Designed miniproteins, single chains, continued (5). Designs and how they scored, part 86

Each design is a single chain, and the fold is of that chain. pLDDT is the mean over its residues in the fold that is shown.

## One batch from the design tools (miniprotein)

Design m19166
Fold by ESMFold2-Fast:
Structure m19166 (fold): chain A 72 residues (1-72)
Amino acid sequence: MKTIEITADTTPGELGEALLKQRRGEAKIVATDEEAKNLLDRIEKVIRQGAPGGKAGALELARGEPATVTFQ
């Protein structure tokens, strides 16, 4: 199983891909620094509360940015 390390520099897209792979059982996510641990904690809380914009909105909010939807 692939291990994906989450750092403070991890982009929302990379984080989303890592979470998707963890959900599929293809990878395990580990946070290597305090900022990454705080980011994962914020994502968990935002998803649990049902953030506006669903999962995409939750990822953006967890990064400390206004909820921004990725446009085509």
Scores: mean pLDDT 60

Design m19167
Fold by ESMFold2-Fast:
Structure m19167 (fold): chain A 86 residues (1-86)
Amino acid sequence: MMSREAVLESARALLAAAPAVIARLESLVGDKSVEAQVTIVGAEVLVIAGRYVLEQAEKLGADPALLEELRAAIRRLEEAIRRAKA
């Protein structure tokens, strides 16, 4: 299991990275290139990592506001991925 500090740092890193990833995914809607598909896969890996960080943060009793921010960021990433894949 990650330390409390590592979980919080990972959560903050995910929250900092999410807006740029979402913007990139939105630019890929309708793009069927290999490069677009690689970017989408990278975003899917980020969602998997984000869910793991969220689970660890919940188990550690992290701030409810931080947990809500993480859930919102993960939901936005998943929605952006879905739209990019459509």
Scores: mean pLDDT 84

Design m19168
Fold by ESMFold2-Fast:
Structure m19168 (fold): chain A 83 residues (1-83)
Amino acid sequence: MGRELAERALELAREAARAAEEGNYEEAARLLREAERLLREALEILLKEDPAAAREALARARALVEENREAFEKVAEYEEAKE
């Protein structure tokens, strides 16, 4: 369960990065919110059942954020400006 939730969260984060690259910041923001929710849930499960998988999921999420830092910053700016 936890591993599958983490994988879904990472897939949504990749889709969010793609949407941001296309200038679809509203869609990217929605996908990021869902990805963050699923990743948080996955980590709560994995920390109890498989700490190694939790570390791997965090490392992958961190790498995705770093690789797409500028795009995700633009999404955050869009959401702040929109209110």
Scores: mean pLDDT 82

Design m19169
Fold by ESMFold2-Fast:
Structure m19169 (fold): chain A 63 residues (1-63)
Amino acid sequence: SAEEALAEGLRLLRQGRYAEAVERFEEAIRLTDPADPAQAALYRQALLFRATARKELGEPIVL
């Protein structure tokens, strides 16, 4: 699920496994509908954490 992908991404982020964290946040983004108000918060969190992980990898920050 999107929630499981977000949780796994956060676990990887805490371990410094930034590239793998990005993959899980990308999965969470793909599994959410940004137009659904119930999913909007999860979608935004996945975008923000993906940006954080990408910054740690030295990649440009894009939301």
Scores: mean pLDDT 80

Design m19170
Fold by ESMFold2-Fast:
Structure m19170 (fold): chain A 100 residues (1-100)
Amino acid sequence: SKAKELLEELYRILKKTLEIVKENKDDPFAVETALALGLMQVSLILNIAKKNGETEAVKVAEKARDLLVKASDYARQGKFDEAIKLLEEAVKLVEEALKK
C-alpha cells in the first residue's frame, strides 16, 4: 500500500538520522546538519501522505516530525543524549506502525 511505502521510507530516514547523530556526538555541526536534513525529509513524507489522504501515515509522520523538532532543540543546547532518546522514540513509533 502507499501508506506502507511512506512508513518504510520514514523508517529509513529516521534510522539514518539516528545513526549519524550517534556516530557524531563530538561534532555539533554534523549533528545539527543531520537533524535539519532529517526534518526536511520527514516533512516531505508528511506532505506526500497529506496529499494522498493516507490518514494513518499522516498521524505517524506528524508525531515523528514533532519528536525530531524536540531532538533538534536539545541538540542546539548540546544535549545530544536527550536528542538520541527522542530519535529512538521516533524510530520505534514508525516500527510499531509498520507491524500493523
Scores: mean pLDDT 88

Design m19171
Fold by ESMFold2-Fast:
Structure m19171 (fold): chain A 57 residues (1-57)
Amino acid sequence: SIEVLEGVREALEPMLRGVRAASSKPDPEEDKRLEELVEKSKERLEKEIKELREKEE
């Protein structure tokens, strides 16, 4: 459902923040890669949410 996808999208940044906080030796290259993966995941989820909204309207 749209609500589940919205919840997952909103959870991505808190999860990233949690991973960063748990890292005793942050790797800037891994952090950047993780940031890019989160960004791409948000874009895909946003697209899915938009398409589902169009079908329900």
Scores: mean pLDDT 75

Design m19172
Fold by ESMFold2-Fast:
Structure m19172 (fold): chain A 75 residues (1-75)
Amino acid sequence: MRELALEAARSTGLPEEEAEEVVRLVEKMIREKVDWAAFYREEFGLPEPVAEALASVKSLPLRARALAGLRRLRA
């Protein structure tokens, strides 16, 4: 599962080192059971329907891809 998450993060165009940091952060946030919809709204300014749609996706690879893509858009 972690390997798929790294591949998903790298597919957004992040360097391998940054993709690995994203996967570590996502793993930590899953363990801490964060409110993902609130995180996406507060950290990235996503509209509520988009934040809720992303939050409903519970797989590690898809969460890593979403976070990597959002970070790349802010860079």
Scores: mean pLDDT 80

Design m19173
Fold by ESMFold2-Fast:
Structure m19173 (fold): chain A 76 residues (1-76)
Amino acid sequence: MQAENQAQAQALRQQAADLLAQTQKKVDELKKMGEEWGKKIGESNAKALMDGADELLKQAQAQVDALNKQADAIAA
């Protein structure tokens, strides 16, 4: 296997890890905001923000899976 293939696979895995980390940070921030909104303006308004955070994480996980699959194909 050429070093370029290994480097490219590692870059894709790093992109997947970075995407997941960034999305998890945003989800955590949105959930914290939702908790604060629940205390100030009611839990019903906070729920929409929480649901949006969960959907964002689900979309990011699909992209992470796709990037890891590409990395596996390049590394093979």
Scores: mean pLDDT 80

Design m19174
Fold by ESMFold2-Fast:
Structure m19174 (fold): chain A 61 residues (1-61)
Amino acid sequence: SMEERIKRALEELEKAFRTELKNLGYSDEEIDKMSLEEMAKKVFDYALDKAIERQKKLLEE
């Protein structure tokens, strides 16, 4: 069903976010306290900050 597909997609998304957050230095205990929305925000904010920093370096060269 569509509901089952959405559930599986959200579970896979959570696994991906957990992996990324661990790479960013978050502990399993910290990640376990996060909602999926909080995980997404932290991953997105980090990616955006890194993209901005990279663009600044290219413009300053």
Scores: mean pLDDT 81

Design m19175
Fold by ESMFold2-Fast:
Structure m19175 (fold): chain A 69 residues (1-69)
Amino acid sequence: MALEKIYEAGYEAGKAATLEGKSRMEAINAGAEAGEKMAQELGMSPEVGKIAGAIGAEKAYREVEEEAK
C-alpha cells in the first residue's frame, strides 16, 4: 500500500543517517523529507508523508542504536 512505501522510505533514510553518525533529530528529519517526497509521488498529502516518514526513521534510529550496544 502507498502508506507502507512512505514508512519504508523514511526508515531507509533514517537508517542511513544514523549509520553516518548523525543525531536522532537529523535522522528523523531525513526520514520526514524522504516520506514527504514519496507521498508527493504517490499523490498523498505531504503532511502525512512527513509524519509517516518520521515514524519510520525513529524506528530505524532505535534499532541501529540498540544493535550497536
Scores: mean pLDDT 82

Design m19176
Fold by ESMFold2-Fast:
Structure m19176 (fold): chain A 77 residues (1-77)
Amino acid sequence: MSLKEKADELLKKGIEAYRQGNYEEAVKYFKEAAELFEQAGDKRGAAIAYSLMADAYRKLGKTEEAEKYLQKALDLR
């Protein structure tokens, strides 16, 4: 499995956790996915993962973390 394929799989797991309301688990999957997308040079994939991570942090009431990762996603575009 390539870094990008592993990142795609983790992104899917994070989205599934998010849909179930498991926001802390979603953050963990999105963080790992973003790191792997960055290692693979996939800026778009990393930006998507950081945006979803920001959404999950917002659901957890962690506004500062949400803003940080949203900004990181914007910087990758």
Scores: mean pLDDT 86

Design m19177
Fold by ESMFold2-Fast:
Structure m19177 (fold): chain A 55 residues (1-55)
Amino acid sequence: DKAKKELEELLKKLKEAIEAGKVDEAQEISLKLRDLAYETGLVEWVNEKGEEISK
């Protein structure tokens, strides 16, 4: 589950960047997160986990 841990870490970093107003960092993290999710087939898991973290 290395991929899931990496995706979860990216989701948390994305939330932190958005909350801090770091638009450029948020964009970079978002692109990396999307690419990794597609490569691993974990797009649905990332969407669900992102909603949990956003609460």
Scores: mean pLDDT 79

Design m19178
Fold by ESMFold2-Fast:
Structure m19178 (fold): chain A 78 residues (1-78)
Amino acid sequence: SSIFKEKDNASDEEIQNLIKRVFENLRKRAEEEGLKKALEAIEKLEKEASLNVPQFIADALRAIGVIIDELIEKKKKE
């Protein structure tokens, strides 16, 4: 459709790739720290990666919440 521009499509893919890169780094940290819940959230995000960018962002934010909460809980015990 002539309504959609190449720039918009590239932007959506770029956003997904940026989020995936961030979660790659978070996964390595979660593995090192033994964050089981964080790893499960990251795996779910990677497995269910949506082509719908708003949905993917929402899922990513939810996963970030899980990661942060588990990191805080672990650090409180150190």
Scores: mean pLDDT 71

Design m19179
Fold by ESMFold2-Fast:
Structure m19179 (fold): chain A 65 residues (1-65)
Amino acid sequence: ATRETAFEIYAVGIGIEKGSAVEVKLEDGVFKIRATGGSKEKQEEMKREIERYGKELGLEVEILE
């Protein structure tokens, strides 16, 4: 529970800081992430950060285009 909450807060927060919108959905044990807006470079940086943090927490994360 705690790690899932921390991940959701982190993903949304980093999106706001990078000038993008991040949508987080938990489906069948997988966190599906969609990032929109901002620059291409910031969006890719944000996706890498989210993926890294999810992996550190032992969560299954799928980055959507």
Scores: mean pLDDT 77

Design m19180
Fold by ESMFold2-Fast:
Structure m19180 (fold): chain A 113 residues (1-113)
Amino acid sequence: DPAALERERREQGRRIARAVRPNREKALDAVADLEEEEGLSAEERRAAQQEMEARKPEYDEQARRTVAELIETGKIDEFAEQMAKQIEEASKNKDLDKLKDLLLFLSALGRNA
């Protein structure tokens, strides 16, 4: 039944979005905190945000594949835990590029879930 399969996919998509949202928020906060620590100006922060917006389509394809895999495997909680560990490690290492990469990917997951 196509309608039943579509309902199940929507339910799993919502579960994925809920599971990654705390990690996305943590990554966003970590990016903001590290940009402040590095003394980035308001103009530099706006330029960085514009660059991130331009890169969104690159992450949408990866996010769609990841969403499909998570729906098939059901390993949503394990994935969320792995993302949390990556954010923690990047934050400890003050790796702004990695934090921005994770933020873009997690945001794309929320859009495509």
Scores: mean pLDDT 84

Design m19181
Fold by ESMFold2-Fast:
Structure m19181 (fold): chain A 57 residues (1-57)
Amino acid sequence: MEEEIKKLGKEAKEAYEKGDYKKAAEKYRQLSELLEQMGQPAGAAIARAEAEKAEKL
């Protein structure tokens, strides 16, 4: 779980920096779902907000 969170966060950030906003949104959505499963609603909300911002670009 820890490694998966780190990997998803890194992939989302890298996609965003590359201008691949669709991929960034998908990775942030996956990160949000994983954080919800772990009982971290604040982290999940932040990841979901990042996904929504990426989708609007």
Scores: mean pLDDT 81

Design m19182
Fold by ESMFold2-Fast:
Structure m19182 (fold): chain A 74 residues (1-74)
Amino acid sequence: SEAEKHLKLGKEYEKQGNFEKAADHYERAGDIYEKEGKLEQAATFYLEAARSYAKAGDNVRAAQMGKKAADLLA
């Protein structure tokens, strides 16, 4: 699936230390799961995106992803 492709790419970029691209792919996986109504899976990937954005130094995007995850679990 498209979400699985983004998860694989996210993990590969994370292994390379490219946390910005890893975060982008985790965010895309989260967006796909959210659109499918799989809110717990979407929240999990938004949290992975938040961690990766934080590692990349993008604290604004990290906070946005954390909020998206929290809103889905409310």
Scores: mean pLDDT 88

Design m19183
Fold by ESMFold2-Fast:
Structure m19183 (fold): chain A 62 residues (1-62)
Amino acid sequence: VKDAAKKSGEKLKELALKKGASEDLAERVAKVLERTGIEKGKAFSDEAIEAAAEGVALTDKI
């Protein structure tokens, strides 16, 4: 469970960076996702991670 949460955070950071988000913003959001994943067990899907990464990249352009 903990390992899955960490891997999801790493995947989110990688996808956000590929979409043009800053390293600082991507890292902060990844930490939030990891924390949420630990608390809820398996509350994240590949689709949710991809959508979150896209949202992070869009926010960074504002």
Scores: mean pLDDT 69

Design m19184
Fold by ESMFold2-Fast:
Structure m19184 (fold): chain A 86 residues (1-86)
Amino acid sequence: MTKEEIEKALEEALKRAREGARVLRESSGLTAEEVRERLEELEKKLKEKEAKEGPFSELEKLLWKAFVEIVKAIAKVLEEEERKKK
């Protein structure tokens, strides 16, 4: 898998995440605050894992960055929807 292929997969995943976040918000009690809290915990675990197990491969770093960006996109959509409904 090349960097370009990973970037395309990330864009497609982000698009799906935004659509899914809107549908999920309508049928769940999930809040933007909860999503952000999960993201902060994930970033802490990533730092701890890198410190304990050594530096990640370039591919692993790209995949983690992609996941973090997806979670951030979900949190942003949820926060914007909460603003609109309040």
Scores: mean pLDDT 64

Design m19185
Fold by ESMFold2-Fast:
Structure m19185 (fold): chain A 66 residues (1-66)
Amino acid sequence: GPASKELGQEAAEKLGISVEQGQAAVGQAKAAVELFGEEAAIKLLMERAGLSEEDARFVVELAKKA
């Protein structure tokens, strides 16, 4: 499911996206961390979502709080 509105807002501010998109991004990152581990989730976000390494690491840190 999507992350909390609070975590989604933090992602939205960093990435320049909507809060709802931020909630989805953090939720997807959480699933990727649980399935593949933290470093694999970062690489997946960079490769498939086009995020910088900095932004991918930020989203994964939010996912660890979710």
Scores: mean pLDDT 81

Design m19186
Fold by ESMFold2-Fast:
Structure m19186 (fold): chain A 58 residues (1-58)
Amino acid sequence: SEMEENERVSEVAARVARELGAEYAPLAANIARELLEKGERDEEEIYEKAKKAVREKK
């Protein structure tokens, strides 16, 4: 559901922000949402992919 997807996006963004900085939360949230829209369902995979993409931009 949309609410469950929003919760997962928020959790991924919070995890990335805690590790890399609060300024990266919006970018991580956008990446997580795109991954969920493409059918990714593993929260850990979403987190790792979002974290990698943020690190590559930093």
Scores: mean pLDDT 80

Design m19187
Fold by ESMFold2-Fast:
Structure m19187 (fold): chain A 60 residues (1-60)
Amino acid sequence: MEELVQRAIDAGIATVKALGKEGVDEAIRTAMAELSGLPAEERPQAAVKVANAVLDAADK
C-alpha cells in the first residue's frame, strides 16, 4: 500500500482543510489522481482506503 496511498490520503485531507465539507468531491478526485501510479491490481483496495480516510477527515 505504501507511499502512494499515504500521499493520496495527505493530498485529500489537505484539500478538505482548504475547501471544507463542500470540497469533499474535489478532495476525493485529487486523492484518486495520486493513485494512478499504482499497479491496476492494487488500485481498488487503495481507492477504498483513500476514500474512507478523506470522508472521515471531512466529518472531523
Scores: mean pLDDT 75

Design m19188
Fold by ESMFold2-Fast:
Structure m19188 (fold): chain A 56 residues (1-56)
Amino acid sequence: MLARAVKDYKAEGAAEIDLKKGQLVEVTGRLSDGRVIVRTADGKVGVVPEEYLEEV
């Protein structure tokens, strides 16, 4: 599933990644705590809060 970052996000843990507003990512999984696993165009994989993403 393709999603776009609605605002900048700064990683707060080792499993998380930074996002820039407008960045497109692929959502590869969902966690029970409201976070999602994403893959960036650069091939990075990490966790971000779902509220920072909008499905496209």
Scores: mean pLDDT 82

Design m19189
Fold by ESMFold2-Fast:
Structure m19189 (fold): chain A 61 residues (1-61)
Amino acid sequence: MAAERERIVATIRALTERLGRRPSVAEVARELGISQRTLSRRTREVLGATPKLIINGMPVP
């Protein structure tokens, strides 16, 4: 049911760990294989937040 939410958050977390820093919106969209526009729509609909807000909330390793 909440698989899309969990996938987005898990992808941002995994990318943050791999890069050693918070990713850009463009890097997250590329990792998911979608456009930045699609990512923005999905995060607003599923999480009620912008991709940048979610990324900024990620703990840095």
Scores: mean pLDDT 79

Design m19190
Fold by ESMFold2-Fast:
Structure m19190 (fold): chain A 74 residues (1-74)
Amino acid sequence: MMDELIEELRRLAREAAEKELAGTLTPEEEAELEKRVNELLEKLKKLAEEEGRFEEALRRVNEAAREVAEELGL
């Protein structure tokens, strides 16, 4: 479950960044992506707190964001 949430966050971050770099990200699409990301982060936070793995979850989210940024040359 946690792995799936992190992978979905990575996918959304990559899509958002690619569209922003291409200049095709609309305000409506940006708002929808932010909403989806926030929903996933809340689910991940709740799951991590229940499992006592909050530090691990935070580290993995940061690693995923860093990997996406590096792949896109950011």
Scores: mean pLDDT 77

Design m19191
Fold by ESMFold2-Fast:
Structure m19191 (fold): chain A 65 residues (1-65)
Amino acid sequence: SLLDEIAELVKEGKLEEAIELEKEHLEKLQVKTEDSVHDLTFNDVDIEELKKVAEEILEEKKKKE
């Protein structure tokens, strides 16, 4: 899952890789929403909530470390 993969990268401190993965999938999502209404792989995932969680985990690590 995209959500799980991004969360794992954030937990490992690989925020840049997590953001890059999210950005790449967002670009593909824009293309898919124009080409196929039945390809809901990304549309069913709240990427904005994922991003907030990633930011919270990073902020928490910075405060603890």
Scores: mean pLDDT 60

Design m19192
Fold by ESMFold2-Fast:
Structure m19192 (fold): chain A 56 residues (1-56)
Amino acid sequence: DIDNLAKASEAVAQALRAGVTDVEELKKIAEKYVDPETAESIARVAVRAQALTPEP
């Protein structure tokens, strides 16, 4: 459960680093590890977080 959430978050973070900023694309990546509702939440939060504090 918690492990799948961590994997989904990490996969989304890697996709953002690779230039994927679409919530829909990130949601598809997260859906490999978590349910669609959770995947959407992870994608949305990750995109917003990166906009506020971009990785150097």
Scores: mean pLDDT 75

Design m19193
Fold by ESMFold2-Fast:
Parts: structure tokens; sequence; C-alpha cells
Structure m19193 (fold): chain A 60 residues (1-60)
């Protein structure tokens, strides 16, 4: 299992590759893409890139 994270800030996507998130939202971390971004999945099953600084790891 890759991990579970909580959004600590709202994030508005800047591109079609990015996922919209809301503060307090729980996300599944599917992959660490680079030093700044992860591929995450929300409760609706939508996947996209999220900046790591917007997330707090809960479970790894």
Amino acid sequence: MKGIAEAIYDYTPKSSEELAIKKGEILEILEVVDDTHVLAKNAKGEEGLVPKKYLKLIEE
C-alpha cells in the first residue's frame, strides 16, 4: 500500500494532469512522481498530480 494523506490546504489545478483537492480531504497516494509531486486518488476515484507540500502523510 503506497499511503494515505490528508490535504492541509485547498488546491486548484493548474493543468489537466493535476487533481483538485480541498482542505481535510483524504487521498490515496498511488505513486511518488518526483521530489515535489505525488500521484493521488480521491474518494470519487479521480486521479491526478498533487504538490507534496499540500499533503500530510497519515499512513504509509
Scores: mean pLDDT 80

Design m19194
Fold by ESMFold2-Fast:
Structure m19194 (fold): chain A 92 residues (1-92)
Amino acid sequence: MEKKLEEGLKLFLEGLKAFENKDYDKAIEHLEKAAKLFEEVDPEKASLAYTYLGEAYKKQGDLKKAIEAYEKALELNPENELAKKNLEEVKK
């Protein structure tokens, strides 16, 4: 359990760094792996990782995958305001 949280946090931070550098392919890869690791140990962190995964897909123009990621984030944490706002924006 602890190793999944540690590896998830490492991948999440690497994904965020890639996102900031506009390397959306790398961001997607790392955030997807982080989200899967977090799903088993920390649904709130998994929700956050799926939110950023959705943002990375949106930046690439893949609105369908962005919507799927935001919906998964809200499934894991219905109180995730960032995912709610982003989902509303892409469904316009």
Scores: mean pLDDT 86

Design m19195
Fold by ESMFold2-Fast:
Structure m19195 (fold): chain A 66 residues (1-66)
Amino acid sequence: GASEAGRAALEAALAGDAEAAARHVRQVMDYAGPSAGATVGAEAWRAAGGNEGGRAAKQEGLRMAR
């Protein structure tokens, strides 16, 4: 579900895995909508300290909110 995808996005972002982080943010959007995906993307960016995974998660969240 959305909670599992959100956790996976955070884990991928912390690991610096940009592709996995973005994919899991998309899964959050599929389950809970674009606002939830944007929130998870921003959380992943903050938690990962702005690394490549966190940046990818935030960018994917914002992309779908446009």
Scores: mean pLDDT 80

Design m19196
Fold by ESMFold2-Fast:
Structure m19196 (fold): chain A 78 residues (1-78)
Amino acid sequence: MSAEELIEKAREAVKKGNLEEALKYAEEAIRESQTPEQMLEVLEVLGEVYEKGDEETRKRALELAKLVGEKLKELGAL
């Protein structure tokens, strides 16, 4: 599955209130992403999860956002 497909699945999961599923797809999208633009789309999904989530969900979203930041540095975008 492409990064774009995983990002779309994460967005659909957020719309349905399935925040844990959204985090799972976001994590997979981080692994599959090849461009800074794809990483920014993952960050947008993680931001929505953070806004809607409880304390545990917000901590997980922040941890994945950290991984996005590290991969953006690897791609030379930070």
Scores: mean pLDDT 83

Design m19197
Fold by ESMFold2-Fast:
Structure m19197 (fold): chain A 61 residues (1-61)
Amino acid sequence: AEEAVKKNIEAIKKLAEEYPELKEEAERTIQEARDLAKQGKYEEAFKVAEDGGIRLAIKAG
């Protein structure tokens, strides 16, 4: 669970590096996932990072 959340956050970071216009949305998604993980809500953190990453990837093209 924790490793999967970290992997998804890393993917979002790389996407934001390639597409700076997505940086603000990426940072918000990462922060939300991190806040949930800090609360021990790893499944919710994973879902937020996964759904957010997919949405950002679609916007990137």
Scores: mean pLDDT 80

Design m19198
Fold by ESMFold2-Fast:
Structure m19198 (fold): chain A 90 residues (1-90)
Amino acid sequence: MEELKKKIAELEKDFAEVVRDYERLRAGEPIDLDALIEKVRKTIEKANELIEEASKYDSPEAKKLKNHLETMKQTLEEIRDDLERRRAAA
């Protein structure tokens, strides 16, 4: 469980960087769109791995962590889909 929490903290850092870069892109700053899409995809893969790891624990805490991970994953998938539409339109 403690190791899982450390991995989730690392994912939260990656998530925050993705959100920041996405906000910068939306503000009109020069962001490498392909690099951001790749980073989002890798962060989604990490989220999936941690969801599977959390699913091995039968505790209320693990269920809350899994819900938190699934919420972050949904936001990342929405960001990915928007970025892919932006790339197609360019």
Scores: mean pLDDT 86

Design m19199
Fold by ESMFold2-Fast:
Structure m19199 (fold): chain A 107 residues (1-107)
Amino acid sequence: AAAAQRVAQLRAEAEKLYDEGIKLMNEAIEKARSLGHEELAEKLQKAIDNVKKARETGGIESAALVGRGTADELAKEAPPEIQELLKKAGDIFSKAVELAREARALA
């Protein structure tokens, strides 16, 4: 009972962090478009699409891993105001990976 409850809590928290990471990436798209960075906005949209596909095939851990990697990579080419949003998204996806892995280890 206790282990199953902890696994459920970790999965729920990982899903919440995943949703927050996606939200920050969408905010980065909106900011990129408002500043005229259309190419970056298109790359960010493709990144979100890839993260969602990773969730469908490999669950939350795979989605968060792809999200972290793409957020970190796109942050390197982003202007400072967008870079800050992407760094926050990467950190949140990294935490989602940790929680998803803890849940898997306990299951």
Scores: mean pLDDT 87

Design m19201
Fold by ESMFold2-Fast:
Structure m19201 (fold): chain A 105 residues (1-105)
Amino acid sequence: DDSLEVMEAIEREYREEDLSPEELARVNRIQVEATTLLGMARSVLILMERGKYDEAIELASRVFGEKFESVEEVVEFIRERLEELLPLLPPEAQEILRRAMERLK
């Protein structure tokens, strides 16, 4: 599970006991967004593999609060947001995001 793997990578890099409250809040926001995007990438890919394109569009619209007209729009939205998060993450977590982005090609 890419979401679990990225969560563990962030937790290894940033020990909660060693962070200021502001740093902890920032790390938690990045972790939540990364795990949400990775979970959605996995779910969308599984639904696409099963030919359930309308279900993938519905799920993404519900989770992101955005209107999507095609599964290609969903894939591009997830990929763009993963790319924006990439420089904010430790190297081990960056590798997990790059792997997810490769699957979205």
Scores: mean pLDDT 82

Design m19202
Fold by ESMFold2-Fast:
Structure m19202 (fold): chain A 69 residues (1-69)
Amino acid sequence: MREIEVGVLQIEIAVINTAIKNNPNLKEEELEKMIERLKRVLEEAKRLGDEDTVEAAEEAIEKLKKLKE
């Protein structure tokens, strides 16, 4: 069960990372939605104790925050 949950979180991070790479001019509203999704992924990854997924989610959040600047 935990392995499936981690896999789902990793897919969510990958989808967001792909969106960031393909569209550097994302609207602020879309950036905020993606950050909120990643914050939920981060909390769930921390609950599951998966450090790789935690790191990936934190990196994706940082990328989105830089795009808002």
Scores: mean pLDDT 78

